Designed miniproteins, single chains, continued (3). Designs and how they scored, part 79

Each design is a single chain, and the fold is of that chain. pLDDT is the mean over its residues in the fold that is shown.

## One batch from the design tools (miniprotein)

Design m10899
Fold by ESMFold2-Fast:
Structure m10899 (fold): chain A 59 residues (1-59)
Amino acid sequence: SEKLKQEIEELEKKIKELEEKLRRLKEEGGDPKEILELEIEIGILELRLGVLKLVLKKL
C-alpha cells in the first residue's frame, strides 16, 4: 500500500529528528524532564513503526 509506505517514511523521518534533538539535549546538559519526555515519545513512535512494518510485510 502506497499510503502505508508514506506513513512509515514520515514516521521514520520524525523519529530521526527527535533522536537528533535528544542527542543534542544530552550533549548540552539539557533539562532532565525534557530528555525523559523525548525518550518516551521516541519509544512510542518506534513501537508504532514496528507495527506498521509488520503490517506491510503481510501485504
Scores: mean pLDDT 86

Design m10900
Fold by ESMFold2-Fast:
Structure m10900 (fold): chain A 65 residues (1-65)
Amino acid sequence: GPAAARAAGEAGRAAYAGDAEGATKGQLESFKNGGSERYALLGAEAARAGDAERAGRYSVATGAG
């Protein structure tokens, strides 16, 4: 839904900014709003690993779920 997509978009932006904590929080908020739990976990892990491109791809998948 819109709230999950918005939170996932925030997670993706945080990941590209190098903010792994912000990316993780955005993924969690997306999941809480109906986003995909699997992709939220994968996106948070990619962000912590510094892989902004992979984290961005997973944030889109999280928000679509």
Scores: mean pLDDT 83

Design m10901
Fold by ESMFold2-Fast:
Structure m10901 (fold): chain A 82 residues (1-82)
Amino acid sequence: SMNREKAIEGLEELKEAAIDSVKESEKDKEVVEKNTKVIEELAEKGIKEIKESSDDPEELEKIIERFKEEVQKKVEEITSKK
């Protein structure tokens, strides 16, 4: 449905923004590559969940928020070098 399609488009936009943010903020190519791969994998998982979910806007919003939270958490874990 249109609600599901919008959720996929929104998640793809968030994926691109997150990758761009990592590329701009991080200078270590290995860290950029790891973060990019993780963001892409999380986006693929989120898109699959949206495709398998109902057209309930609240459920779709929860999937998008989960994607945002997991991206933030994983990027912080990868980027935090001591």
Scores: mean pLDDT 81

Design m10902
Fold by ESMFold2-Fast:
Structure m10902 (fold): chain A 69 residues (1-69)
Amino acid sequence: PVDEAARLFREAAELYREGKKAMENGDKETAIELFKKAIELAQEAGRLAGVDVTPFLEEAKKLIEEAKK
């Protein structure tokens, strides 16, 4: 299901970008929620496509920890 994976990757990338914007604006709670959703979608897309998304997950998790500070 390449089309499903592509859609989920696109959604994850958009949520990640929105999360970074929220973090820049000081909306840490929204940033954390957006990064968590991006992680979930990226993991599902990776499973469907057989792609290693670990680098993306690690970056998103790091940003969640930064937002918690």
Scores: mean pLDDT 82

Design m10903
Fold by ESMFold2-Fast:
Structure m10903 (fold): chain A 55 residues (1-55)
Amino acid sequence: SAGEAAGAAARAAKAAGGDEATVAQAMIDLSRKAGVEASGATGSQAGADAANRGG
């Protein structure tokens, strides 16, 4: 699903040297602008948060 893909992308970006907060915010902002699935934004946020908690 879009939410799962967004969450995985956020975690991967953090692992590649990306800032999880920045990635999560960008995904949320994109979701709002495009009117895309809210699940996408939620998944991205959850994925970034989980990555932050894990390490």
Scores: mean pLDDT 62

Design m10904
Fold by ESMFold2-Fast:
Structure m10904 (fold): chain A 73 residues (1-73)
Amino acid sequence: SREEVLEEIRELAKEMKKLEEEAKKALEEGDYDKAFEYQRKIQELAKKIVELAKKNNIPLEEVEKIIQEVLAA
């Protein structure tokens, strides 16, 4: 259902937020290789979100609102 897809997008956005926090920690510790690996994982999650939105006719503006809500929490 549309609601199930929106929840999946929200869960992927939460994973991205966690990886951004881990990437920041890696950079603060001087572990650039680890930070780069986290950034690659973030990019793959972002691609999945866009593909899910397109496949299910969810406006990208709605996806952006979900991402902003997750980042603000």
Scores: mean pLDDT 87

Design m10905
Fold by ESMFold2-Fast:
Structure m10905 (fold): chain A 60 residues (1-60)
Amino acid sequence: SLADKAFEAALAGDYKTAIELAKKLVETGNPIDLMNVNLLARYLEEQGKTEAAEELRKLL
């Protein structure tokens, strides 16, 4: 899924791609997709990637 690809990018350290995929998830307006963006932002924050997490939260 698109959410799986976003998490895969984040796990690989490709935060630019993770953010770009997260923007596409936000554009769907789907509650599940929005939840996945929130989970991704939380994951990034827990990994010390606070700036990337904040960028995602600003999309919500």
Scores: mean pLDDT 84

Design m10906
Fold by ESMFold2-Fast:
Structure m10906 (fold): chain A 82 residues (1-82)
Amino acid sequence: GAEEILKLVEEARRLLKEGRFEEARKLALEAVRKLAELLKSMGYSDEEVESIIEKAEKMLEDEEGLELLLERLREAAKSLLE
């Protein structure tokens, strides 16, 4: 659920602050996968989910993009917990 996405985002941010970029990236990808599954379960179309995943994957190319992705994932997960 959304709680699991938040946990992964928080762990990824901690790893990123420690300079553990590849480990942070792996957790961010896991969070994106969980978000995709959750959105599909909520009735989002395959096209909408694919668009979100493609945008997220581009953000994983560098540290700045990864930081921005983690912020967006946190915001999305918090919104889903309301």
Scores: mean pLDDT 81

Design m10907
Fold by ESMFold2-Fast:
Structure m10907 (fold): chain A 80 residues (1-80)
Amino acid sequence: LSELEKLIKEAEEALKKGDYEKAVELGIKAIKLASEALPSKLLQAIGTILRIIGLVLDGDNKEAAELAIEEAKKLKKLAE
């Protein structure tokens, strides 16, 4: 959980600095870590990661980063 909080914080800081690619990378890492703590949500986490990749391919890197961070926070709350 502490490691997950660190990843989410670093992703939020990258987003604030306009480093959307780094924010997406850190957000996806956070989603993966959170889904390991909540196996029943693994398929949902995979589905969200695919949507994030779709946004990146469409050039919507900021939206992709925001979605990744939001899902990581949501999964963290469910795992608590």
Scores: mean pLDDT 82

Design m10908
Fold by ESMFold2-Fast:
Structure m10908 (fold): chain A 57 residues (1-57)
Amino acid sequence: SEEEARKYLEETNKKANELIQKATEEGKRSPKGREIRAEGMAKANDLVSEAVKKRKA
């Protein structure tokens, strides 16, 4: 269902935002802050990209 796919994408966006927020906070308190933030953003982007691909399928 397109409605189910849309809800899935919205939930994925919430999880992605939480990952970015967590990576940002942990990055501030770590000597490897840049790497932590980059990993968090990459995971968030992967989640959103997969959700978009599943919606098109």
Scores: mean pLDDT 76

Design m10909
Fold by ESMFold2-Fast:
Structure m10909 (fold): chain A 111 residues (1-111)
Amino acid sequence: SSKEEKAKKLIEEAIKYIEEKKYDKAIELLEEAIKLAEENSEVAAQALNNLGVAYYKQKKYDEALEAYKKAVEIAPNSEVAKQALYNMGLVYLEQGKEEKAEEYFEKAAKL
């Protein structure tokens, strides 16, 4: 659909802003992508995973974990879910929660 194609373009632009360290702009585009994407779609899950990455780069770890968790809930047996679970492991590792990090890395590896 035209809304889905617009959501995909917003995700691509947001990824470029993340690379440029313009995280607030990336977050705005990703929130718009989530609104345009069909609920429980792979595109919505991809937007949520990238939203988690933007929050993680800002060291907003609780917001990052919530976004990643939603991505996994929407698309549990997908490449996006594998990426989100791995990224949750990275957040836990940054928090010094090594056992929790290992749990999530193992969950990602089994997908």
Scores: mean pLDDT 91

Design m10910
Fold by ESMFold2-Fast:
Structure m10910 (fold): chain A 78 residues (1-78)
Amino acid sequence: MIELSPLEARILETLANASRPLSASELAKVLGVSQSTVSRHLRRLEALGLVERVEGRTPRYRLTEKGRAVVEALRAAR
């Protein structure tokens, strides 16, 4: 089982509920935390293979298939 902080779990849930890839700035606004804090956790989630970076004018992030499976496991544990 992948060990996630509460904020990392909230990032994954937010991405799962989004209709599009989200930037670190958009995630920071939704989660009520600093963009720097979100960016640090996004780097960890990307290293774990749970999110992938979508290249563009502003970098955005979306769930991988592995990340989606982790979100489903988190939802089932509630």
Scores: mean pLDDT 81

Design m10911
Fold by ESMFold2-Fast:
Structure m10911 (fold): chain A 75 residues (1-75)
Amino acid sequence: TATDEQIDAAMEKTREAAARGELDPELAELYIEMLEALKAGDMEKLAEAARKLGELTGEDPEEVKKAALEMAKKW
């Protein structure tokens, strides 16, 4: 299970990637929103952020949601 420290490290890496131009800032904001929801144990917010990510990237929002929830189970 991921600790708060591990989730915070993932958020920091996401911010760094966006700052370097390696990641779109809107994608970075959604990844951080998902990580914050995961840290809070808020699976409904995690699912909603994942759907928005799917919409932004042109992927199936329900598949992105499913992948995020499966990731959370391994976390």
Scores: mean pLDDT 78

Design m10912
Fold by ESMFold2-Fast:
Structure m10912 (fold): chain A 61 residues (1-61)
Amino acid sequence: AEEYYQKGLELEAQGKYEEAIEYYKEAVRLDPTFSEARGNLYNLLKSQGKEGEALRFFGSL
């Protein structure tokens, strides 16, 4: 979980938002209680206009 989260942070810092979203999703799938990964995923999806995708993803856990 942590390794995917760290890669997501790196990609987000590089402006690679779509790739960062996928790494954050994997971090949350591996550990659904990972609050930092959940928060960053939600905020990034919301900033990209993908709030509905965030709600569907978290609803599937």
Scores: mean pLDDT 81

Design m10914
Fold by ESMFold2-Fast:
Order: sequence, then structure tokens, then C-alpha cells
Structure m10914 (fold): chain A 60 residues (1-60)
Amino acid sequence: LSEEQRAVAREIAEKLNEIGDKLDEGLKVIGEGKKKAKETGDKELAEKGRKEGLEIIERG
């Protein structure tokens, strides 16, 4: 690969890592809400976790 292609590839890798970190965090929040809803029978906890997790993922 050329130097320019290597620079672009590094930027893409860094952006993908940032996106991956946010996805992992958001998915954990969604999973925690779902688990709490199952343990307590409170369906609203699953919806709250889903909203909070999606907000984390959507943060640009």
C-alpha cells in the first residue's frame, strides 16, 4: 500500500475502534435493562435500557 493509503487505513481503523467501543457500551446498557426487567418483571426497565443504550451508540 502507498503511504497515503496506509494513512487513510489508520484513520478508518481508529474510527471503527471508536464506533466499536460505543456499540459495546450501548449493548451492555441494553442487556442490563433487559436482565433487570426479567428479574423484577418491570417491562419499563427493558425499554429504559434500550433507550439509554441507543443514545450511547448514536453519540457522534
Scores: mean pLDDT 78

Design m10915
Fold by ESMFold2-Fast:
Parts: C-alpha cells; structure tokens; sequence
Structure m10915 (fold): chain A 59 residues (1-59)
C-alpha cells in the first residue's frame, strides 16, 4: 500500500483534467493506487501513461 501526499493527488488530478478525465474519475483512480492497485491500471483510468504516474510518485 502507498500513502500519497495531497500534493501528489493534486498533480494526478491536474494531469487527468488535461486529458478530459473528471475529478470524480481521477479520485477513484487515486484511491485504487493507495489501496495497492498497479501503476499501469491506475494510469489507464486517469488517461495518462504509467511513466507520468511514476514521475508524480517520485516527487
């Protein structure tokens, strides 16, 4: 399980919005990531690449 900071959650929401994904969908994907879902599956739900998700997690 991974604990995300509010800053990391906000960055993921911003990326999702850029690709037309709603805040509600982004929040669901973030919740799944915190519960141990794979970066690849979460990236698909956010409409972004796994590499972009990993970049946010490294910050």
Amino acid sequence: MIELTEEQREKLRELAKLYGVSDEQADEAIRLLENGESVEDVAKKLGITPEQVEAVLKE
Scores: mean pLDDT 79

Design m10916
Fold by ESMFold2-Fast:
Structure m10916 (fold): chain A 81 residues (1-81)
Amino acid sequence: MTLEEVFEEGLKQAKEDLKRGRYYSAAQLLLNVAYTLQQLGEYDKAEKVRKYALEALKAYKNGDYEKAREYIEKAIEAAEE
């Protein structure tokens, strides 16, 4: 499997988890997406995705599911730019 295929699959799984309200799982998948982007040399994009994914996890642990969803959406948007 290529790094590009790993990126596409990770992003697809994160989007599905977001759609299903699985915010914790989606945020963890986005941390893996950030790692894959770093391996692809997309350092600025990887850092944005990582930052938003970590903020989503923090919001989720604090019971702020609306904030968790917003940060997951921002992480996905950053990954696709």
Scores: mean pLDDT 88

Design m10917
Fold by ESMFold2-Fast:
Structure m10917 (fold): chain A 61 residues (1-61)
Amino acid sequence: SELSEALELIAEIWREGEREGLSDEEIRKRVEEALKKKGFSPRIAHVALQVVEMEIEDRRR
């Protein structure tokens, strides 16, 4: 599904960004740019980013 594709893309960018030592803000900017460049709908991009951000918050508990 479009949501699954967006989630996979966001997860990939986040893993690479963390490996490079980027801040969450820099990773988020790369994610937003990649989602827009790949033509994901704003609604799907928003939902997918929220899901990944929630997973990150859970890891920081």
Scores: mean pLDDT 79

Design m10918
Fold by ESMFold2-Fast:
Formats: C-alpha cells, structure tokens, sequence
Structure m10918 (fold): chain A 74 residues (1-74)
C-alpha cells in the first residue's frame, strides 16, 4: 500500500542515519516499487548514501539509480 511504501521509506532514512547503507538502499527501492511517486525522494536518499558508501555499495547504488533512469553527474 501507499502507507506501507511511506513507512519503508522512513525506515530507509533511519537506516542511512545509522550508517546502514545497504539496508537503506534495499528499503528505499522496496518503497519505490510499492509507490513510484516516491521516485525523487528515493533518488535523493540514494545520492546521500553514495557520498559515504563503500566501493561495493556505490556499485549497487549506481545500478539502482540507473534502473530509475538517473545518470550520475561526472
């Protein structure tokens, strides 16, 4: 449901604040699948996660952004 999508996104934000980047990415993508209107918010979270991510997590974030139709600047 849309409410479930919002709750998943809120959990993704919390996971990111705790430094759990992989969980944040997973939850944000699950939220997007339930509610595509969250696209811009999910992209913002993925960009924030990318800044402090490990090389392996960055690769996964880049894949997620590409699936959402976002090209990384530079």
Amino acid sequence: SLEEARKLFDKAVEALKQGNYREAIKLALEAYKLDPSLRDEVIGLLRDAYRNATPEEREEIEKALKELGVELPD
Scores: mean pLDDT 79

Design m10919
Fold by ESMFold2-Fast:
Structure m10919 (fold): chain A 93 residues (1-93)
Amino acid sequence: NREKAIEKLEEAKKLAESVNNEYAKKAAEYAEKALEYAKKGDLEKAIEYAKEAIKYLIAAIKDPSLSEEEKEKAEEALELASEALELLKEALK
């Protein structure tokens, strides 16, 4: 489950990086931190950073200047980050 969480976080980060929005850039930064700690086995910190990435993705999606394509990518990134968060929580058990 940790490996699946890492894969989903990597994909979420790439999608967030492709969105030209300040909040999406912050989300990508926090997703990178979540990845770093998940790979180190520090699941508690990985969960905290994944939550921050999700907060910024929600903010990014609300930007009315986003193209339809960018909004779709941000929404997909949010879904992947949310799934990764649940997998990290399961791995902590």
Scores: mean pLDDT 86

Design m10920
Fold by ESMFold2-Fast:
Structure m10920 (fold): chain A 63 residues (1-63)
Amino acid sequence: MTPEEQAAYWRRLADEHERLADVYFELAKKALENGDVETAEKYIKLGEEHRARAEQLRALAEA
């Protein structure tokens, strides 16, 4: 694997994690609208974890 191919792979993974984060934040919003704070907190945490992973992968692609 070339460094360029590896960087491209990490960028694609970062994009997928960003997409997953958006899905979890949308689920959290719906839970909050229904007054389900516990479920909303769970989805917010999952969304934050995926966003953090995307940031790590982007940093690896730039190194």
Scores: mean pLDDT 86

Design m10921
Fold by ESMFold2-Fast:
Structure m10921 (fold): chain A 71 residues (1-71)
Amino acid sequence: LEELQQRAVELTAQAVEAAIAGDWARAEALDAEAIALLRELGALDEAAARETLARMRAIVEARKAELEAAL
């Protein structure tokens, strides 16, 4: 369970970095894999999936805020 959560978070961070680098194809592929893991988590433990989704969203929001502040 913990391994699935950690992997989903790591994939989300990698997808965000790929998007920032302009590699949208890689970002989409990594995001799709993270979402697939989140779906598996939801089938096993709904609360763990919700917590993991919140962590994934926090990563995206933090990087978006950094980029917006740099504009």
Scores: mean pLDDT 81

Design m10923
Fold by ESMFold2-Fast:
Structure m10923 (fold): chain A 81 residues (1-81)
Amino acid sequence: KPSLYEQLEAIAHIHKGNKYFKQGKYDEALKHYEEAAKLAPNTELAAEAYRNMAKVYEKMGNLKKAQQYLQLSQQQLQLAK
């Protein structure tokens, strides 16, 4: 289970990723969402990070990657208890 500090760090990365996504800085957004998922594996935070990565890939026209990250998000949500 990720520590409280790792979960707070993951939340900060999700917020940073959201800022970059709104600016159209998709590569920066993806890096922050990846760090959030790594900091809080098997949590709703990781599921949110993967969902947001799927949205980024949709905006980039990469539907295959978007579907992949939606599946990872669902898996993370199922593992979160």
Scores: mean pLDDT 89

Design m10924
Fold by ESMFold2-Fast:
Structure m10924 (fold): chain A 68 residues (1-68)
Amino acid sequence: SSTEMRAAIAEAERLREEAERLRERDPVLSQKALDLVDQAIELARQGQVEEAAALIREAHRLIEEAKR
């Protein structure tokens, strides 16, 4: 649905901002998270909301790891 697509894109954009802030702390994990976020946004825009959600969860995991 349009609502689920917008929610997925909003969460992905929030994670993109967090990953950008972590670039200096962990450039490898932050770049991997950014790549997943970009892919998730594209999938969500194509209506692949479940696939986008899976990539968002993986990006979130990498961001939490980079904060250590």
Scores: mean pLDDT 86

Design m10925
Fold by ESMFold2-Fast:
Structure m10925 (fold): chain A 55 residues (1-55)
Amino acid sequence: SAAETARKLIRELAEKYNNPEAGEEALRLFDELARQVGPRKAGILAVEHLLELVK
């Protein structure tokens, strides 16, 4: 599913950047946004947020 794909990508990116806190924050953001805008848009926004945190 789109939600499972997004959560997997968020976890993989958090591992790649060695930033588990950013990963947890992005997963929480994803769960909140997915209820409002759906998992595809939520996934994009959560990944962008994670990438900003690890820059």
Scores: mean pLDDT 84

Design m10926
Fold by ESMFold2-Fast:
Structure m10926 (fold): chain A 66 residues (1-66)
Amino acid sequence: MSSVLRKLEEMIKEAEEKYPEFAEELEEIRRELEELKENEEKLSVEEYVGRVLRIIGLLLDIEIKA
């Protein structure tokens, strides 16, 4: 697994522990990460970066709502 994907997984785990009330939203974010992992070999650099930024944005939305 790439270092970026590993870091995103760590961030999601931390959010799951801090914000159990957002479990459903975090489950969707985790699904986004799994899709990124599955499609890593097929994505352009731009598509990969875009998906990483989307996951980060979704995590920030949870933090703002909490």
Scores: mean pLDDT 81

Design m10927
Fold by ESMFold2-Fast:
Structure m10927 (fold): chain A 70 residues (1-70)
Amino acid sequence: MDPIPAEDADTVAESAKRFYELYKQGKASKENIMAAGKVAEQVPEAVRKAGLSDEEIEELIREAERIKAE
């Protein structure tokens, strides 16, 4: 997969946090979870800076991988 540009990392990390919040509410689409999981995997430091814990980042990556395995 193409790497996320450094200048976009903070912006996509904030989007990943919002998708994670939607996921916890049961409102996220599979596409949103997969996109957020990709961001959490590629730029975990930016996602932590945006406010997700290491546990939440790990959960998001695991859920995205589960969806890919379907």
Scores: mean pLDDT 78

Design m10928
Fold by ESMFold2-Fast:
Structure m10928 (fold): chain A 73 residues (1-73)
Amino acid sequence: LSEEQLGEAELALVRMLLAMARNFLKQGKKDEAIRLAKEAIQRAEEVKTRYPSLKAEADRLIKEANEILKEAE
């Protein structure tokens, strides 16, 4: 795998974490949703640092994670 493909794979994991966080919010499991959204932010920030070409997509996913955090409060 190229380094860019590894970064894209990591962003795919971030998207899965966000999908799980959304599902937990629908179930009223706010603590689980917050935990997963925070993990998604941390992983997306790592992608921004390691793969600057993926910064825009990582920033978009961080924004989605922050919206989940606001909904969970």
Scores: mean pLDDT 86

Design m10929
Fold by ESMFold2-Fast:
Structure m10929 (fold): chain A 96 residues (1-96)
Amino acid sequence: AVEALREAFERLAEALRRAVAAVPEEDRLEAEILASFALMSASIALILAEQGKLSDEQVEAVARTLREAAELVERAPTVEALREATRRVVKAVTEA
């Protein structure tokens, strides 16, 4: 469970890094802020999971959301996709 979440986190981090680089210059500041919030939230979930504070079911739910968020921004590296991905990640972590 935790290993899958770690892999999902690494994929999300790479996807967000590439998406930020790919957005138009005028959107880049917003994209960087959104990516930072998504990664911070995902990092909190990973820390909690590594400390045994999340159930295997909660860890898998968060990992699934991180994979879906990564796929979303990989498919369409736009500020709109970054907003949606960030919203989903923050929601999943808050509900964990």
Scores: mean pLDDT 88

Design m10930
Fold by ESMFold2-Fast:
Structure m10930 (fold): chain A 59 residues (1-59)
Amino acid sequence: SAADLAETKARGRASLARLLAEGRISEAAYQAAVDAMDAAKSAEEATRALVRALIDAGA
């Protein structure tokens, strides 16, 4: 649902922000992951985009 997608994106952004605050990912990796996740059309797509972006960024 749209609510599930919005929640998945919000939780993903919160997780990425925490990793950035802890110095575990770069600002560039954070922005790339956020952009990929924001482009997703479903919760499953958002989760896959997040995972792929983090792997590609070396996080």
Scores: mean pLDDT 78

Design m10931
Fold by ESMFold2-Fast:
Structure m10931 (fold): chain A 68 residues (1-68)
Amino acid sequence: MSLEELLARMEEHVRAGDLDGFVATLKELLARRPELSPEEREEALIRIGRGFAQLEAQGQLAALQAAL
């Protein structure tokens, strides 16, 4: 699975309010971090941060923190 496919899948989980899917995809992204270029890491961090903000807006921040 490409980095873009992982990021897109993460964003789909956020849209669906699927915390388990978000956490699983986040763990996969973190495992791949040493293999990413600095540009890819920056893009991933921005998109992950956006995902957290969307989950917070959905009222799921406490559940997300418990899942991590």
Scores: mean pLDDT 80

Design m10932
Fold by ESMFold2-Fast:
Structure m10932 (fold): chain A 58 residues (1-58)
Amino acid sequence: SAEAAALEAAGVDLARATAQLRAEDAEAGDAAEAAGRSAGAADPAFGAAYRATLAALA
């Protein structure tokens, strides 16, 4: 659905932002990842895209 596609895109974007933040500030990056994982628990499409993208950027 269009909603699932938008949630997947949001997960990808947040994962890229989390990776960038972690490169600059490891503690801030860890906090951002915890927030991203919490959002992913509520929205599976977002969570799957977020985790897959973050793992690929590691």
Scores: mean pLDDT 83

Design m10933
Fold by ESMFold2-Fast:
Structure m10933 (fold): chain A 92 residues (1-92)
Amino acid sequence: SREERIAEARRALEAAPPEEVAAGLRRQAEAARRMAEALRESAPEAARLYEEAARLAEEAARAAAAGDYERAARLAVEADELAREGRALAAA
């Protein structure tokens, strides 16, 4: 379930050093932004999903930096879901 995925994400985030968690989420946001830029003209709907994924990953990084791992996990799962949807649209 989605709640089980969030719980697993939270456990993974809590197991890593806080600085590595925030850095990882920011790298995820940067990767999503690069995909959005690459797809802007060829697949604008996929690009919009990657833009939203990047925004949520940045919010997750800020939540993790603040010690709010529940919020960070929820945002990270949502970002991953949007990125997967964007990938599927780009492949169609």
Scores: mean pLDDT 87

Design m10934
Fold by ESMFold2-Fast:
Structure m10934 (fold): chain A 79 residues (1-79)
Amino acid sequence: SEENKKAIEYLKKGIKYAREGNLEKAIEYFKKGKEYAKKSPVAGEEVAELSELGIEYLKEGNAEMAVRYGEAGINLLEG
């Protein structure tokens, strides 16, 4: 779905910013990914929960864990 594609796109951007140490941008894009994941009919609720956990880790300064949760969400959306 378009919502699935947007969720994947935004989570990938969030992961990129997290790896670059730009936590503010990472949180912004994880929030966008979460909102599109909620609209996905495939794994939307699970991916929204993983995205929220990623946001919580980013707020704690733990970019490594945020990347892992973001990647897990992308994997669920891709099948």
Scores: mean pLDDT 87

Design m10935
Fold by ESMFold2-Fast:
Structure m10935 (fold): chain A 99 residues (1-99)
Amino acid sequence: MAEELASKVDRDKLLEEMARIAVGLAIATSKEIRDLPEEERQAFSEEIGTRALEAGKAAPNLMAAAQAIVDAVEELTGFKVLSPEALLSFAAGIVLLDE
């Protein structure tokens, strides 16, 4: 499935969507992050998104990328937002719908 998804969709687009979903869910889950001043919340969201995307890009395959993104978001926010399998499935669904 993961290899089949890589052949049908842009890997970079999948990585960007996985990072976006994970960051968005972490922010929605954390009252502490939501209650930050807007400027600090934007800066923090950008930092998490950048680090999650970098972790995903460094991974050897899509499943490892999903795991790396989940782990990076958990390290920075304290929240495990999704399983790697769920994150990859949601991102793939969004990317395929946008085609």
Scores: mean pLDDT 76

Design m10936
Fold by ESMFold2-Fast:
Structure m10936 (fold): chain A 83 residues (1-83)
Amino acid sequence: MTPADLAALVDRIKEEVLARTSREEDRRAIARILDAQAEALAAGAGADESLLPELEEDVNRLSEEALALLEEALREARAAVAA
C-alpha cells in the first residue's frame, strides 16, 4: 500500500467508528485521534500502536465504549499495513 492508500483506509475506518459512536464528545475525540494517525501514515510513518503525545488528553476523555471502538479501529489499521 502507498502512504495515501493507508491514510484512505484509516479515513474509512474513522467513518465506520464514528457511525457507531453516539456521543458527540466521543466522536470529536475519535475523529482527532484517527485524523492524526491518517496524517502520520500519509507522511510515510508506519502504523503506530502508540498514541501521539498530543492526543493523550483526547484518549483520557473517551468513554469506555469509545475507547474500545478506537482500539478496534487501530488494530484493523495495523493488520491492513502488515498485509
Scores: mean pLDDT 66

